# Designs tried in a protein design run: designed miniproteins, single chains, continued (4). Part 54

Each design is a single chain, and the fold is of that chain. pLDDT is the mean over its residues in the fold that is shown.

## One batch from the design tools (miniprotein)

Design m13975
Fold by ESMFold2-Fast:
Parts: sequence; C-alpha cells; structure tokens
Structure m13975 (fold): chain A 84 residues (1-84)
Amino acid sequence: RAEELLEEAERLAAEGRYEEARRLYEEALRLLEEELGPEHPRTLRAKEALARLYRKMGEFEKADELLQEVLDIAVEELRRAVLS
C-alpha cells in the first residue's frame, strides 16, 4: 500500500501536481514509519522523495528538515560501521 502511494505521488509530481503528490508522500511516509520505523531504508527513501518535492514547491525549510534527519541517520550508520 505505501509503495502504491509512493508510485502515485511520483507520477503526480512529474505532472506538476505538487499539492496532491505531497499528500500522498506524507501518507506513505506515515504508513512506513508505523510499519518499519523512522530509520528504515524504505522510510528514508520516502523522506528524500518528499524533501525533493518540498524544494520544487519552494518549501526549503521543510525540505532541509527532512534531509537533515536522513543525513543524521546516515552519519550514525557510518560511525557505527567505522567504530565497530
């Protein structure tokens, strides 16, 4: 279900239907966070897609918040790999 929402959101974003795409990305992200948690690779990919959409909409602060969350998780993962 979440994957279907992501595919539809990507299609809508490609068509320039940003508000509709945003709603579907937000719903898909919520479902992925509930099912897999906020740090799962699939959840992080959804956050990146939504951040990219926010930038296209001119909502740079919202995009930066999502990208910072993704980067923080990636940095922590790299830190654990290097220090273990």
Scores: mean pLDDT 80

Design m13976
Fold by ESMFold2-Fast:
Structure m13976 (fold): chain A 69 residues (1-69)
Amino acid sequence: DPAVEERVREARRLLEEALRLLPSEEERERLRREFERLLELLRVPGAEVQLEALERALRLPREAIEAVR
């Protein structure tokens, strides 16, 4: 599904931005692992909801860090 592939590409870009903002290597590694788990779920129909949830989760670290800065 080209639409899912494009959203995965955008989510990966958001992941890279979120990783840059996280201060802990342990937190960065945990976020990477969670992303990979969700990508595996995209191999089944109906994974669009999971992809949307992932996109929101990846934006949350940025918002939290900006609120503290």
Scores: mean pLDDT 66

Design m13977
Fold by ESMFold2-Fast:
Structure m13977 (fold): chain A 69 residues (1-69)
Amino acid sequence: SAEEYARKAVEAARKGDMEEAARYAALAGQALGKSAGTGGKWAVAEGLRLGDSEAAHRAGVAGGMAYRA
């Protein structure tokens, strides 16, 4: 699901693995039938829901990276 991929993007971002975070943001977007940028926004929302603003920020950046690829 898009929520599962968004959560995995946040976990990868917490580890500093921006390539893995970008991959999961793209998968979240695909699960929604939308862009990797939208997947990144879902990952930002998930990171904020978990109370981790830094991971949310990194996940958003990763979504942007995937969108450009």
Scores: mean pLDDT 80

Design m13978
Fold by ESMFold2-Fast:
Structure m13978 (fold): chain A 105 residues (1-105)
Amino acid sequence: DMEKLKEELAELLAELIELAGEHNPNFVNRPSREEILEASRKAVEILVNKVSDEELAKTLTPEEGALVATPIYLLELARDGTLSSNIPEMQELIERIRELLEKLK
């Protein structure tokens, strides 16, 4: 089920972003888990469905676009094989994200 794979990818991406935030000593401006998960879902839809920049500009507010930028960037780096971490738990999430991206081609 492609929709289940997309949701799993969004959940893993949100977990990666939240773990990265936990390892950052400055937490004051961190989005909520719910905001990170919603942004991750949107990023997955954009990448997997090949949504154009024009369609993105019509569907996202500037504020939403800013929140989605990080998860899109991480997905692109994961797809291209350039995303890595020296933290084992984050590296395991990155590997799982790459496996799901391969299944969603």
Scores: mean pLDDT 76

Design m13979
Fold by ESMFold2-Fast:
Structure m13979 (fold): chain A 64 residues (1-64)
Amino acid sequence: SLIRPKKIPGVELALELLKQGKSEEEVIEELARRLTEAGIPEALARQLARKAVREALEIEKKKE
């Protein structure tokens, strides 16, 4: 869907990329690129990517 009012876009993708062993910066760049391709302005896409990676890291931390 194009609208997700309750979720930061890209958290699921961030989790997948982190599980593949990518660094936080690599995941942020990949998410920002995909969000920009989806029509989100580059500056906002970078902010959302950072929030998504932060959320994904909190999810991974809670599994320990």
Scores: mean pLDDT 74

Design m13980
Fold by ESMFold2-Fast:
Structure m13980 (fold): chain A 87 residues (1-87)
Amino acid sequence: AKKKFEEGLEALQNGDYEKAIEHLEEAIKETTDKELKARALFYLGEAYKKLGDLEKAKEAYEESLKLAKEVGDERLVALSQAKIDEL
């Protein structure tokens, strides 16, 4: 899960948005860690936004927001809400 998450972030930084989505979705599928899942969902939203899929971006940010609230990650709550408000 964490390795796929890191590979997803690297792909996102390199502009390989489709590859980022594949790696982040695998990280989300493999993990039972809600914090890692919330972070992976946030970056999945970023990748979809870069591809222009605003509906999937919003869904990913909303799931990230929900999990971030459950784990008490106030920074990720604020970031996810800001991204939703931009869409």
Scores: mean pLDDT 87

Design m13981
Fold by ESMFold2-Fast:
Structure m13981 (fold): chain A 63 residues (1-63)
Amino acid sequence: MQELLELSQRGTPLERLEQLRELLKLVKNESEIDELTQQVNNIGLSQGRRNQLLKELEKKKKE
């Protein structure tokens, strides 16, 4: 809520607010995808665990 006040003082508040909401959703999904991708690329993983992580990664990408 305090961040909304800062945005209101900068240029066009409504347009920037809508853009930031979309970016926050994208960033959240990207962060989860990045974490899962790093786990999949871990050379210590068994094939079974890697397959499980790949399915979870696909589920996150679909959201």
Scores: mean pLDDT 65

Design m13982
Fold by ESMFold2-Fast:
Structure m13982 (fold): chain A 62 residues (1-62)
Amino acid sequence: SMEENAVENLKRHFKHLMETLPLEEAEEWIEDILKFLSTRLPQEVVEKIKEIAKKLLEEYKK
């Protein structure tokens, strides 16, 4: 679905940010993206994206 494709693209973008930026800077960019998405997407979709971001950040913190 279009939603599934958008979530997958966003997950790839978050991974790229974490791989190319210092972790603290990547966290700030991800937080800004999530704030923007909260104004554009249904709460259910935003919560799913937040969960994905949290899991990715935990993986990169060891």
Scores: mean pLDDT 79

Design m13983
Fold by ESMFold2-Fast:
Structure m13983 (fold): chain A 86 residues (1-86)
Amino acid sequence: SEEVKRKADAAMREAERAYRELREAAETGSPEQARKYADRLGAVAAQAEALANAHSDDEYAKKVAEEIKKKFEEGERLVREVEERS
């Protein structure tokens, strides 16, 4: 579905923005900012998973949800590293 693809693409763009902001916050040593962007990335991951679950036969939506989940998992790792250095 073009609509599902559009929603999945929008979620990926939002996840990429949140992940970029998270990496910048981690590099500048801001645990509060890193957590803020990790939470946003988690919300986007949940939205993408819900979209994939609602359209169980849509392989593209599933791949996008999995990719965003990987970014969220990496983001949580970065938050832990910043918090440990603080």
Scores: mean pLDDT 88

Design m13984
Fold by ESMFold2-Fast:
Structure m13984 (fold): chain A 70 residues (1-70)
Amino acid sequence: SMEEIAKIMKESKIEVKVEKLSDDKYLVTVTLTLKDGTVIEVKKEVDTREESLGDGVAKARLEGVKKALK
């Protein structure tokens, strides 16, 4: 639910690393450290010809939060 997503985002430490792979491709690594100390890592390749880097980062963060809900 949206409430569960908001709670995880509020209570977790979220770190983002961006690495350039090519002129149009970036590897985004999002690391979530949950309240209980569990670490979740999400890696997503972002093509800046199809979406902004910011949108790619937002999607990777949401994927990490969704993994935390299980």
Scores: mean pLDDT 82

Design m13985
Fold by ESMFold2-Fast:
Structure m13985 (fold): chain A 68 residues (1-68)
Amino acid sequence: AAETLFDRAVDVVGKELLTRHHDMYVQLNEDQRKAFIHAVVQNYFPNFSVDNRKKIAEAVENAVKPLL
């Protein structure tokens, strides 16, 4: 259950990043992209622990990076 919720969270944020925010995201440098991913995760999952949000953000970055 916990792992399924994590995978779903990564998928949802990654999809939003590559669709709704794609044009802005691709214009950012690596440091700005990392900060933007963390901000999106914070906005979608404000009630998750800081550690869980960090793990989701890192997983999203790793999934999205090779697609750009």
Scores: mean pLDDT 76

Design m13986
Fold by ESMFold2-Fast:
Structure m13986 (fold): chain A 95 residues (1-95)
Amino acid sequence: SAAKREEMIRELEREREVLEKALELAEKEGAHPLVIEALRVALEGTEEALEAARAGAAPSVVAARAVGAVIRAVGIAAEDPEALREFERLVREAR
């Protein structure tokens, strides 16, 4: 439905703003390179999901892209357990 699509777009726009803020904080604080890379991957994937949603892609396709971006970002950060904790902290502080 149009209402569910609009809600999904609003949620993705909020997530994009959170990730942009988290990335700005990470760069300002000199965060671990894996944290910066993970945040960039999450942001890029969220922007791709948002573009797909605006272009009228099926909700399942949009959700798969958004979830895929999170899995990839977490995988990058998880290469170092300390980087994963810092990634999670920065995202929480940005919310």
Scores: mean pLDDT 87

Design m13987
Fold by ESMFold2-Fast:
Structure m13987 (fold): chain A 81 residues (1-81)
Amino acid sequence: KKELRRKGAIKYSAGGILAAAAEFAERDPRASPEEVAALYRGAAENYEEAARYYEEAGDEEEAKELREKAEEARRRAEEAA
């Protein structure tokens, strides 16, 4: 399951980077609500992909945590739009 965990880690990192970018954009008065929402949607998508890889690898607790992160990112995207 080495490849699945590696792919999951890459997607988790991508999700985290996009979530951080969304938080920066949220505080920037020059950023549009649409830009913030798009970054949070990107974070949610990457967290969901990471969760699928960890679930396939048998890491169910990690997958659950990542799905919760994806749900929170989706909620923030709806709030920002």
Scores: mean pLDDT 85

Design m13988
Fold by ESMFold2-Fast:
Structure m13988 (fold): chain A 74 residues (1-74)
Amino acid sequence: MSVEAVALRVAGELLRAAGDYARAAENYEKALELDPEDEEALRALAEALRELAAAGDEEAARRLAEVEERLAAL
């Protein structure tokens, strides 16, 4: 994987540990722009989006469906 993608995943994990799921999701998405088939980043993004969707974020719910479809295609 690219060094940039790894750095973005690490940033996402730190944000998720801090409870900032929205910023965590943004960092995981940027990592996936560099490594589209990174299953770990896809799973982490799905988890962050699931938390946002549970809180009522309709956009996160739509993006969760897209991420889950991508995971099913791996």
Scores: mean pLDDT 81

Design m13989
Fold by ESMFold2-Fast:
Structure m13989 (fold): chain A 62 residues (1-62)
Amino acid sequence: GKKLKEEIIENLKKLLEENKDKISDESYQKALELIKELEKEEDVEKIAKLSHEILLLIIDGL
């Protein structure tokens, strides 16, 4: 539901901010762009894909 999407976005933003100093500026900006796309997305499959891509950017940047 909408609440789950909002929770996912909030958790991803928190992870990104907590790891900001460990991630390249390029990866950080890309993750922010994908989060903005995620906020506008209504398709469940695309929400899942974008969430996964954002998470990989954060993890691979570490």
Scores: mean pLDDT 79

Design m13990
Fold by ESMFold2-Fast:
Structure m13990 (fold): chain A 58 residues (1-58)
Amino acid sequence: ALEEGRRLAGLGEYEEAVAAYKEELAKNPDNKEAWRNLGEALARLGRTEEAAEYYKKA
């Protein structure tokens, strides 16, 4: 999930990257890298308020 999310984000598929990072966090909620990457993907989608919430959890 984390590696898949990074792959999708690299392709510009930020909506799919968000889904992959959320899947990772469902398995490993302590994965701070996944919280940061989810925030970054949301920021790339212009969902900056949501991005800020996920950055706080990282």
Scores: mean pLDDT 80

Design m13991
Fold by ESMFold2-Fast:
Structure m13991 (fold): chain A 72 residues (1-72)
Amino acid sequence: KVEELIKRANEASKLYRDAIARAEELGLTPEELEEVRRFAKKLSIDVIEGKITVEQARAELDRRLAELEARK
């Protein structure tokens, strides 16, 4: 029970950090970076709560980042 929660929290934390690093590498504006932070935080919470898998959250983030990159 606690072990699964810790595992999901670690996966969510890594997902969040990786998403922010990738967004920064894309040269997004401060406003776009804030959008990515909020989106990544929401997905991280959903992963921790077991509402979605880390793979699903990663796919959602990949799609969002691709949409933002397409604006450049």
Scores: mean pLDDT 80

Design m13992
Fold by ESMFold2-Fast:
Structure m13992 (fold): chain A 100 residues (1-100)
Amino acid sequence: AEEEERRRLAEELERLTREYIELARATGQVSEEAVETVRRDAEEVIRLLLEGRLSLETARVVVELLRLGVRYLSTDDPAEREALIAEARALVAAHNEALA
């Protein structure tokens, strides 16, 4: 069960990272240096997850942050973007509180 969940989350992370990078490059809203940082960090997260060195809870937060990033790059509405930033900040804060 847990190993299957780790593989499923790793597949979601890989898919969302590809989608984010494609949107970032297509829209020009993210620098190439930032795109390379996201790609490298995602590869490390996936590796740690598959090695059992990253908690499922942390992996789920990273998946949700990537989903919010994809939604951010997919919208041209400044109000929607501000809401997505607020949601991302709340998600990170809640995860940090749960780890404390």
Scores: mean pLDDT 84

Design m13993
Fold by ESMFold2-Fast:
Structure m13993 (fold): chain A 59 residues (1-59)
Amino acid sequence: SKKEEEEEIEELARMLHNEGIPEEQAKELAEEIYEEYGEDLKSGKMTGNDVLELVREKL
């Protein structure tokens, strides 16, 4: 559902902001990540923590 999608994006944005990314950039990056990995996140192939770890490795 759209609410579940919004909640997932908000959770990713919060995690990215905690990694030191500015709030606006974290929101934009979370939306981009969800567009790229959203199907994997929905299917359970990836978790939000898996995506966060990938981003952390690049920081």
Scores: mean pLDDT 74

Design m13994
Fold by ESMFold2-Fast:
Structure m13994 (fold): chain A 88 residues (1-88)
Amino acid sequence: SEKEKIFKLLAEILKHVYEAEAATIEGNVDEARKHIDRALELVKKLPKEIQEKLTPALEEVRANPGDLEKVRALRDLVFEVMDEVAKK
């Protein structure tokens, strides 16, 4: 189903955000950036309304390397979007 495809993409994005959080804790800026870049590629496959929510947050994390609070805010936003999709 379309809902299952969206949820699988969001789960893969969340995996990359989680890996970016771990890399940020370790001070590995290059690894964190790699995971955020992969999440940006995946978000382009989502419906426009989800892209409009997640793309600014992903770009903000990319622009502020080492900012753990911004990575965590992005993580929480992905969970919020996943919860919204699950309720549809």
Scores: mean pLDDT 88

Design m13995
Fold by ESMFold2-Fast:
Structure m13995 (fold): chain A 60 residues (1-60)
Amino acid sequence: MAAEQARLGAEMKRLYEERVELRKKAAASTDPKEKEELEKRVKELEERFQRLREEQLRIG
């Protein structure tokens, strides 16, 4: 187990948890601007998750 693999796994888990929380907030929000901002943040976290997964695949 490489330290880098452990770091990537922990970061991916954190991003997953953040995405779940942001989606809950977006669903509960009554402010259209807030919903749009939260959706944007979810997409940014999804992109970061994809980059980390690509990095994880590279290191094996």
Scores: mean pLDDT 79

Design m13996
Fold by ESMFold2-Fast:
Structure m13996 (fold): chain A 80 residues (1-80)
Amino acid sequence: MSEREKLLAALEQLIAELRALYEELKDTNPEAAALVAEAIARVEEKLAELKAGHKPSKEELEELTAELRAIGQRVAELLA
């Protein structure tokens, strides 16, 4: 498999995991659910760009990773 195919599969898997988390949180912690929905939107945007033939830079991938880590930290704080 190409590196591009691996990245696409990883992003699709991440979206599935985030959607499962959203369904768990939406009724019990709507603030955390909103942050998860934001993460889903960011990953879906990047996946759409990749499928459209956009070549992501190293900087773009690092920015996405940093954004997802920041969202994950805030979700963890709300669940503590």
Scores: mean pLDDT 80

Design m13997
Fold by ESMFold2-Fast:
Parts: structure tokens; sequence; C-alpha cells
Structure m13997 (fold): chain A 55 residues (1-55)
């Protein structure tokens, strides 16, 4: 569901599920920042897949 996807993105990015559902672009930017800061491509790709479920 959208709520489950938002929760998982929140766990990866530190954003609340409500913030993610209100501002999908902010969630996308958080995923990009995570990759640039940590090099965790798998986490960034997972965020991208989850964003498709709520878009």
Amino acid sequence: SREEAAREIGELTGLSPEEILEDIDAAERAGVRLYLETGDLAAAERIGELLKRIS
C-alpha cells in the first residue's frame, strides 16, 4: 500500500511517512542525498522503487 511504502522510505531516509506522502519530491531528494553521503546504491534504488508505488 501507499502507507507501507511511505513507512519504508521513512525508515531509510529519516522522514516521516506523512512528509513523504505530502512531498514526494522531498523524499526523492532525500534518497539522492543518502546515496551521495553513504554510497548506498541499493538503498537509493529501493527508495526509487517505493516512490513508484506512491506516485
Scores: mean pLDDT 81

Design m13998
Fold by ESMFold2-Fast:
Formats: C-alpha cells, structure tokens, sequence
Structure m13998 (fold): chain A 66 residues (1-66)
C-alpha cells in the first residue's frame, strides 16, 4: 500500500540523515528526516508517472532487481 511505501521511504530518509549527522553534515543538509522523506516521495511519484506505474511498483522493482 502507499502507506507501507511511505514508511519505507521515511525509514531510508532517517538512515540517510543519521549518517549525515555522524559525518557532521546534518546542518549543511538542513532537512529533517520527514522533509527528506517527502522530497524522496515526490521524486518517486514523478518517476512512476513517467513510467506509467505506481510508486509501490517502482519501489518493489528497486528492492528486488533481477
């Protein structure tokens, strides 16, 4: 579902922000995990629209490459 995809994106965003913080880059990025997740979700929606698939299908393809 879209909610499950959103939760996955938020988890990835939190990990990215945590790593940036460990490297002292959090202030330079100036994004909360929630803001980063929203930006990633918008990028995925745009890519999905161009391919004519759902965001969930695009994420599934990224997680299970053949």
Amino acid sequence: TDAAVRELIERIAREAVARAAEEGLASALALTPEELAAALEEQLKAAAKEKGVSVAELVQEMLTPS
Scores: mean pLDDT 67

Design m13999
Fold by ESMFold2-Fast:
Structure m13999 (fold): chain A 73 residues (1-73)
Amino acid sequence: MSKEEIEKLLEEARKLYEKAKEYKKKGKYEEAYEELNKALELLAKIKPPTKEAVELEIEIGVLALEIAVELSF
């Protein structure tokens, strides 16, 4: 995978993560979760995983856990 392809995937994943944060702030937890899942699918394409990809996956995991607590019904 080229450096340019990795950078594009990271940028797209970050945009999805930011959308998820916005949805969470609006109480749209299902939509937030959907955007996080899309971001994880993009990050899964980065092989081998980069430090930036791993760090973003951790941030996504934390946000997803916070949403899951709210979406427990």
Scores: mean pLDDT 83

Design m14000
Fold by ESMFold2-Fast:
Structure m14000 (fold): chain A 74 residues (1-74)
Amino acid sequence: MPPVTKEEALKGLERGIEMARKLGEATGKEELAKKTIERLEKLKEEVEKTEDEEEIIKLVEEAEKIMQELVEEV
């Protein structure tokens, strides 16, 4: 996979959180969106605590999986 910087990972997570919020509002599935946001915020905290590129990539992959799950359930 292409390398991900910590800054890019954090920006991606922030965009994911905003997307989840908008999807919840648009679909009326606010509880599902809230749970998704909480999961993404936890991953953002883990990214902020690490300088390991491999760990950052793993956290981004987990965030992508979470967003895919939200889209499939909406």
Scores: mean pLDDT 80

Design m14001
Fold by ESMFold2-Fast:
Structure m14001 (fold): chain A 80 residues (1-80)
Amino acid sequence: SELEREIARLTAVAGLLIAGYDFEIDLLKKRGGSPEKIAELEQKREKAREIFDKLVEAYTKSPEEARKILEEVRKELDEL
């Protein structure tokens, strides 16, 4: 279904964001980067993980509930 394809697409986007934050955090830690910047990125990573988990749960929800999750997730992704 269109809804399932959209959930899969956004799940992939969230996964890529997590991977990107993990890479930047690891690089900053190895290079002695700012603790404040590391903390900011860790907060963004946790937000991306929450989004990922919501999207996975959307597969178990009604189409109406899944659509609400997708609307919320799109807004949250725009803030990352």
Scores: mean pLDDT 88

Design m14002
Fold by ESMFold2-Fast:
Structure m14002 (fold): chain A 72 residues (1-72)
Amino acid sequence: MLSEEEFEEAERRVLAAYLELLDAGRLTPVDPKLSPEERLKALEANLEIIKAERPELAEDVDAVLARMREKV
């Protein structure tokens, strides 16, 4: 389990990779009007792409996914 500071750094790294890959057309834009469950599924798919493209961020992505699943 990451500390809050470690989680914030992990989330920052994942967000930077998300924006970079979204701008590159590697990720699918998530419709903000989707249900929470549909949005989570779309975000999980994008985060799996980040893990494949940036394997060094795998633990960071897993931490973000765990936090997102708690909110659904």
Scores: mean pLDDT 78

Design m14004
Fold by ESMFold2-Fast:
Structure m14004 (fold): chain A 80 residues (1-80)
Amino acid sequence: SKKELGEESIERGLAGLEALDPAFAAEVRRLLEEIEDPEKFAEELNKLALEKMKTLSPIEAAVLAVLVSEIILGKKLVAE
């Protein structure tokens, strides 16, 4: 189901973020709990990710972008 695919995508993305930056992963978990609307969640997470990317190497920033995109997509699938 779309909900199961969405939950799986969120879990994979969070696991990747936890390995990269546990503090950032914790902040993303907080946003997932506080923001129900997937569009508003995507806007806030993208802002947070853009700030974080300034502190990372180019390859780490690329990895972060992929993980963030997976979480955003998962949130949309769960909300459908």
Scores: mean pLDDT 87

Design m14005
Fold by ESMFold2-Fast:
Structure m14005 (fold): chain A 87 residues (1-87)
Amino acid sequence: MPSMQEIADEFLQWLREALAKARTLSAEERLALLEELGQKALQYLEQMKQQADLTGDYQTFEQQVNRVLQAANATMQEILALIRALE
């Protein structure tokens, strides 16, 4: 099974690819990408929680959750700016 750090790193890589992709997409496709980002965030957080439940390492869980949520929020704001075209 992957570690919480490996799960977090996979999501961060997905966010980087999503942002790069968003720059080439239409407004409608960018909205769909934001919906996918939300779904992926929940999926990766659930996987990290499962690892925390198995290991009891909730300190690492809190650190990795904060890290991925900050990155997800930053990516979401950049995609929203691209959609709104005036921000």
Scores: mean pLDDT 84

Design m14006
Fold by ESMFold2-Fast:
Structure m14006 (fold): chain A 103 residues (1-103)
Amino acid sequence: METIPVKATVKRIEGKVLRTADGRVVVTGPMEAEFDRPLEPGDVVTGNFPVTTKEGKTGLASGAGRVVTPDRIEDAIVAFPGLEVKDGDVLEGGEMDAEVRPA
Protein backbone atom coordinates (compact mmCIF):
# COMPACT_ATOMS: atom_id res chain seq x y z
CA MET A 1 0.00 0.00 0.00
CA GLU A 2 1.40 3.41 -0.97
CA THR A 3 2.24 5.84 1.86
CA ILE A 4 1.63 9.60 1.70
CA PRO A 5 4.20 12.07 3.14
CA VAL A 6 2.79 14.45 5.74
CA LYS A 7 4.06 17.01 8.25
CA ALA A 8 2.66 17.10 11.77
CA THR A 9 3.17 18.84 15.10
CA VAL A 10 3.01 16.41 18.01
CA LYS A 11 1.46 18.20 20.99
CA ARG A 12 1.27 15.65 23.78
CA ILE A 13 1.79 11.96 24.49
CA GLU A 14 0.25 10.21 27.49
CA GLY A 15 0.34 6.50 28.03
CA LYS A 16 1.75 3.39 29.57
CA VAL A 17 5.54 3.37 29.67
CA LEU A 18 7.40 0.14 28.87
CA ARG A 19 11.14 -0.45 29.02
CA THR A 20 12.57 -2.83 26.43
CA ALA A 21 15.56 -5.16 26.79
CA ASP A 22 17.61 -2.98 24.38
CA GLY A 23 17.33 0.06 26.68
CA ARG A 24 14.58 1.85 24.77
CA VAL A 25 11.53 3.31 26.43
CA VAL A 26 8.26 2.69 24.58
CA VAL A 27 5.05 4.59 25.31
CA THR A 28 1.72 3.17 24.22
CA GLY A 29 -1.34 5.38 24.37
CA PRO A 30 -3.06 8.44 22.93
CA MET A 31 -1.05 11.07 21.08
CA GLU A 32 -2.36 14.52 20.15
CA ALA A 33 -1.04 15.99 16.90
CA GLU A 34 -1.84 18.62 14.26
CA PHE A 35 -1.42 17.51 10.64
CA ASP A 36 -0.79 19.64 7.55
CA ARG A 37 -3.48 17.68 5.71
CA PRO A 38 -6.81 16.07 6.70
CA LEU A 39 -6.53 12.49 7.95
CA GLU A 40 -9.31 9.90 8.19
CA PRO A 41 -10.06 7.55 11.10
CA GLY A 42 -8.23 4.28 10.54
CA ASP A 43 -5.21 5.86 8.83
CA VAL A 44 -1.85 4.74 10.22
CA VAL A 45 0.80 7.40 10.83
CA THR A 46 4.53 6.67 11.21
CA GLY A 47 7.29 9.21 11.74
CA ASN A 48 10.12 10.73 13.77
CA PHE A 49 9.91 13.77 16.06
CA PRO A 50 11.65 15.47 19.01
CA VAL A 51 10.20 14.87 22.46
CA THR A 52 10.64 16.81 25.72
CA THR A 53 9.93 15.69 29.29
CA LYS A 54 8.49 18.00 31.95
CA GLU A 55 12.05 18.34 33.35
CA GLY A 56 13.25 19.75 30.01
CA LYS A 57 15.17 16.68 28.86
CA THR A 58 15.00 16.12 25.10
CA GLY A 59 15.24 13.10 22.83
CA LEU A 60 14.28 11.80 19.41
CA ALA A 61 11.19 9.61 19.15
CA SER A 62 9.97 7.23 16.46
CA GLY A 63 6.22 6.77 16.48
CA ALA A 64 3.41 4.83 14.88
CA GLY A 65 -0.30 4.87 15.61
CA ARG A 66 -3.83 4.76 14.25
CA VAL A 67 -5.88 7.90 13.66
CA VAL A 68 -9.16 8.11 15.64
CA THR A 69 -9.96 11.77 14.94
CA PRO A 70 -7.99 14.22 12.71
CA ASP A 71 -6.01 15.48 15.76
CA ARG A 72 -5.75 12.26 17.81
CA ILE A 73 -3.85 9.01 17.37
CA GLU A 74 -4.76 6.03 19.58
CA ASP A 75 -2.47 3.10 20.39
CA ALA A 76 0.59 5.11 19.46
CA ILE A 77 3.85 3.24 19.93
CA VAL A 78 6.68 5.70 20.50
CA ALA A 79 10.29 4.74 21.19
CA PHE A 80 12.60 7.08 23.13
CA PRO A 81 16.21 5.87 22.92
CA GLY A 82 18.27 7.32 25.78
CA LEU A 83 15.35 9.19 27.40
CA GLU A 84 14.18 8.37 30.94
CA VAL A 85 10.40 8.56 31.43
CA LYS A 86 7.99 7.18 34.04
CA ASP A 87 4.55 5.62 33.73
CA GLY A 88 1.99 8.42 33.55
CA ASP A 89 4.45 11.11 32.41
CA VAL A 90 3.18 13.64 29.88
CA LEU A 91 5.63 14.26 27.03
CA GLU A 92 5.67 17.24 24.68
CA GLY A 93 6.53 16.69 21.03
CA GLY A 94 7.53 18.80 18.07
CA GLU A 95 7.52 18.80 14.28
CA MET A 96 7.22 15.33 12.80
CA ASP A 97 8.15 14.19 9.32
CA ALA A 98 5.68 11.37 8.80
CA GLU A 99 4.08 8.99 6.35
CA VAL A 100 0.40 8.01 6.31
CA ARG A 101 -0.97 4.64 5.23
CA PRO A 102 -4.70 5.00 4.40
CA ALA A 103 -7.23 2.72 6.11
Scores: mean pLDDT 69

Design m14007
Fold by ESMFold2-Fast:
Structure m14007 (fold): chain A 77 residues (1-77)
Amino acid sequence: MSVEEARRVLDEVIEAARRGASLEEVIELARSLRPEAPLAATAAVMVARTLREKGLEDRLAEALERVRDSVLSQLES
């Protein structure tokens, strides 16, 4: 997984969330993108599942943006 692949997958998932996709739709999308960026896709699924458990669906896009920043920073280091 390259930084570019991770960025593309996370940007796609974030865009879906910003368009009003549900937590379940975002989880399904991230799972479908796992072959392209396994770490990024898994991180997105885990965060979405955590927000679902806490009832924080309205924070999905913000949480995914934080995941994107964290994953990309780790890949660059």
Scores: mean pLDDT 80

Design m14008
Fold by ESMFold2-Fast:
Structure m14008 (fold): chain A 58 residues (1-58)
Amino acid sequence: SMEDAERAARAARELALASGASEEQAEKVGIDAYNRALELGTGEGAERAAVEAALRGS
């Protein structure tokens, strides 16, 4: 859902910033996590998978 995608985006962005990424890099990671969560379409599992995939891909 969109709410799960928004949570995934926020979580991925915060983790990227905590890992020393720039604001621009964190924004891109957040967008990637948002799109991945929308593609998966399955709530909590989608959120976690999207965050992990976005962080691994950046």
Scores: mean pLDDT 71

Design m14009
Fold by ESMFold2-Fast:
Structure m14009 (fold): chain A 62 residues (1-62)
Amino acid sequence: MSFEEQVGELMAKLLEALENKDLEEALRIVEKLKELVKDDPEAVAFLNGMLENIRRQLEEES
């Protein structure tokens, strides 16, 4: 699978996890995406914002 295919697949899985409120799965996928796009500061910033929101939601459900 190419880099573009991997990013696309993970992004699709992330959207699915968020739609289903599977916050633990979404958190795991965001971490994988950050590793793949670590050289893209805009993508990393976007994913960091998403990660923070997911963490806060998990704390509220605890």
Scores: mean pLDDT 78

Design m14010
Fold by ESMFold2-Fast:
Structure m14010 (fold): chain A 55 residues (1-55)
Amino acid sequence: NLDEEIKKLQEEIKKLQKEAAEAVRAGDMDKRNELIKKIEEKQKELMELLRKKAE
């Protein structure tokens, strides 16, 4: 079910964004950069699922 996979990815992205914001507040830029890369990968996956749903 594409809708369930989309929802899971959106929730995961939201959690990672929150962790990235906390890393910035802690001054841990290395951690923040790692989290941003993970967010970008998951956003790419989300876009692919959204394209499949739009077909």
Scores: mean pLDDT 84

Design m14011
Fold by ESMFold2-Fast:
Structure m14011 (fold): chain A 59 residues (1-59)
Amino acid sequence: MSKASQLFLETFLKKSEEVKNENDLKVLETSLEYAKEFYPEIVEEIEKELEKVKEKLKK
């Protein structure tokens, strides 16, 4: 994993903790699409974190 990929993942994880609503979730989904194009090595980890965020929003 490159330093850029690691930094991107760390930033994504911090943003995921700040998600308050579905609009914030859409921003994270856009970040996942960006990672699929530029950082494919972290996509699986980002997808796992995104699923956790979706679970938190489902009450």
Scores: mean pLDDT 80

Design m14012
Fold by ESMFold2-Fast:
Structure m14012 (fold): chain A 55 residues (1-55)
Amino acid sequence: RQEALDAAHDIALAGQVSNREELLEKLPEELREPFVEIVDRMTAGGRAGAAALAA
């Protein structure tokens, strides 16, 4: 689980915001929920998503 989240964070950072910490802080708890789901799908899918943020 944590490994999956780490991978998603790495991908998100590679294409946005200066650091993930700022991203998570400005993001509300509600957005955090879908983030966990996205990370699981992304890593399980085996492809580099670009619109993953769109859920």
Scores: mean pLDDT 53

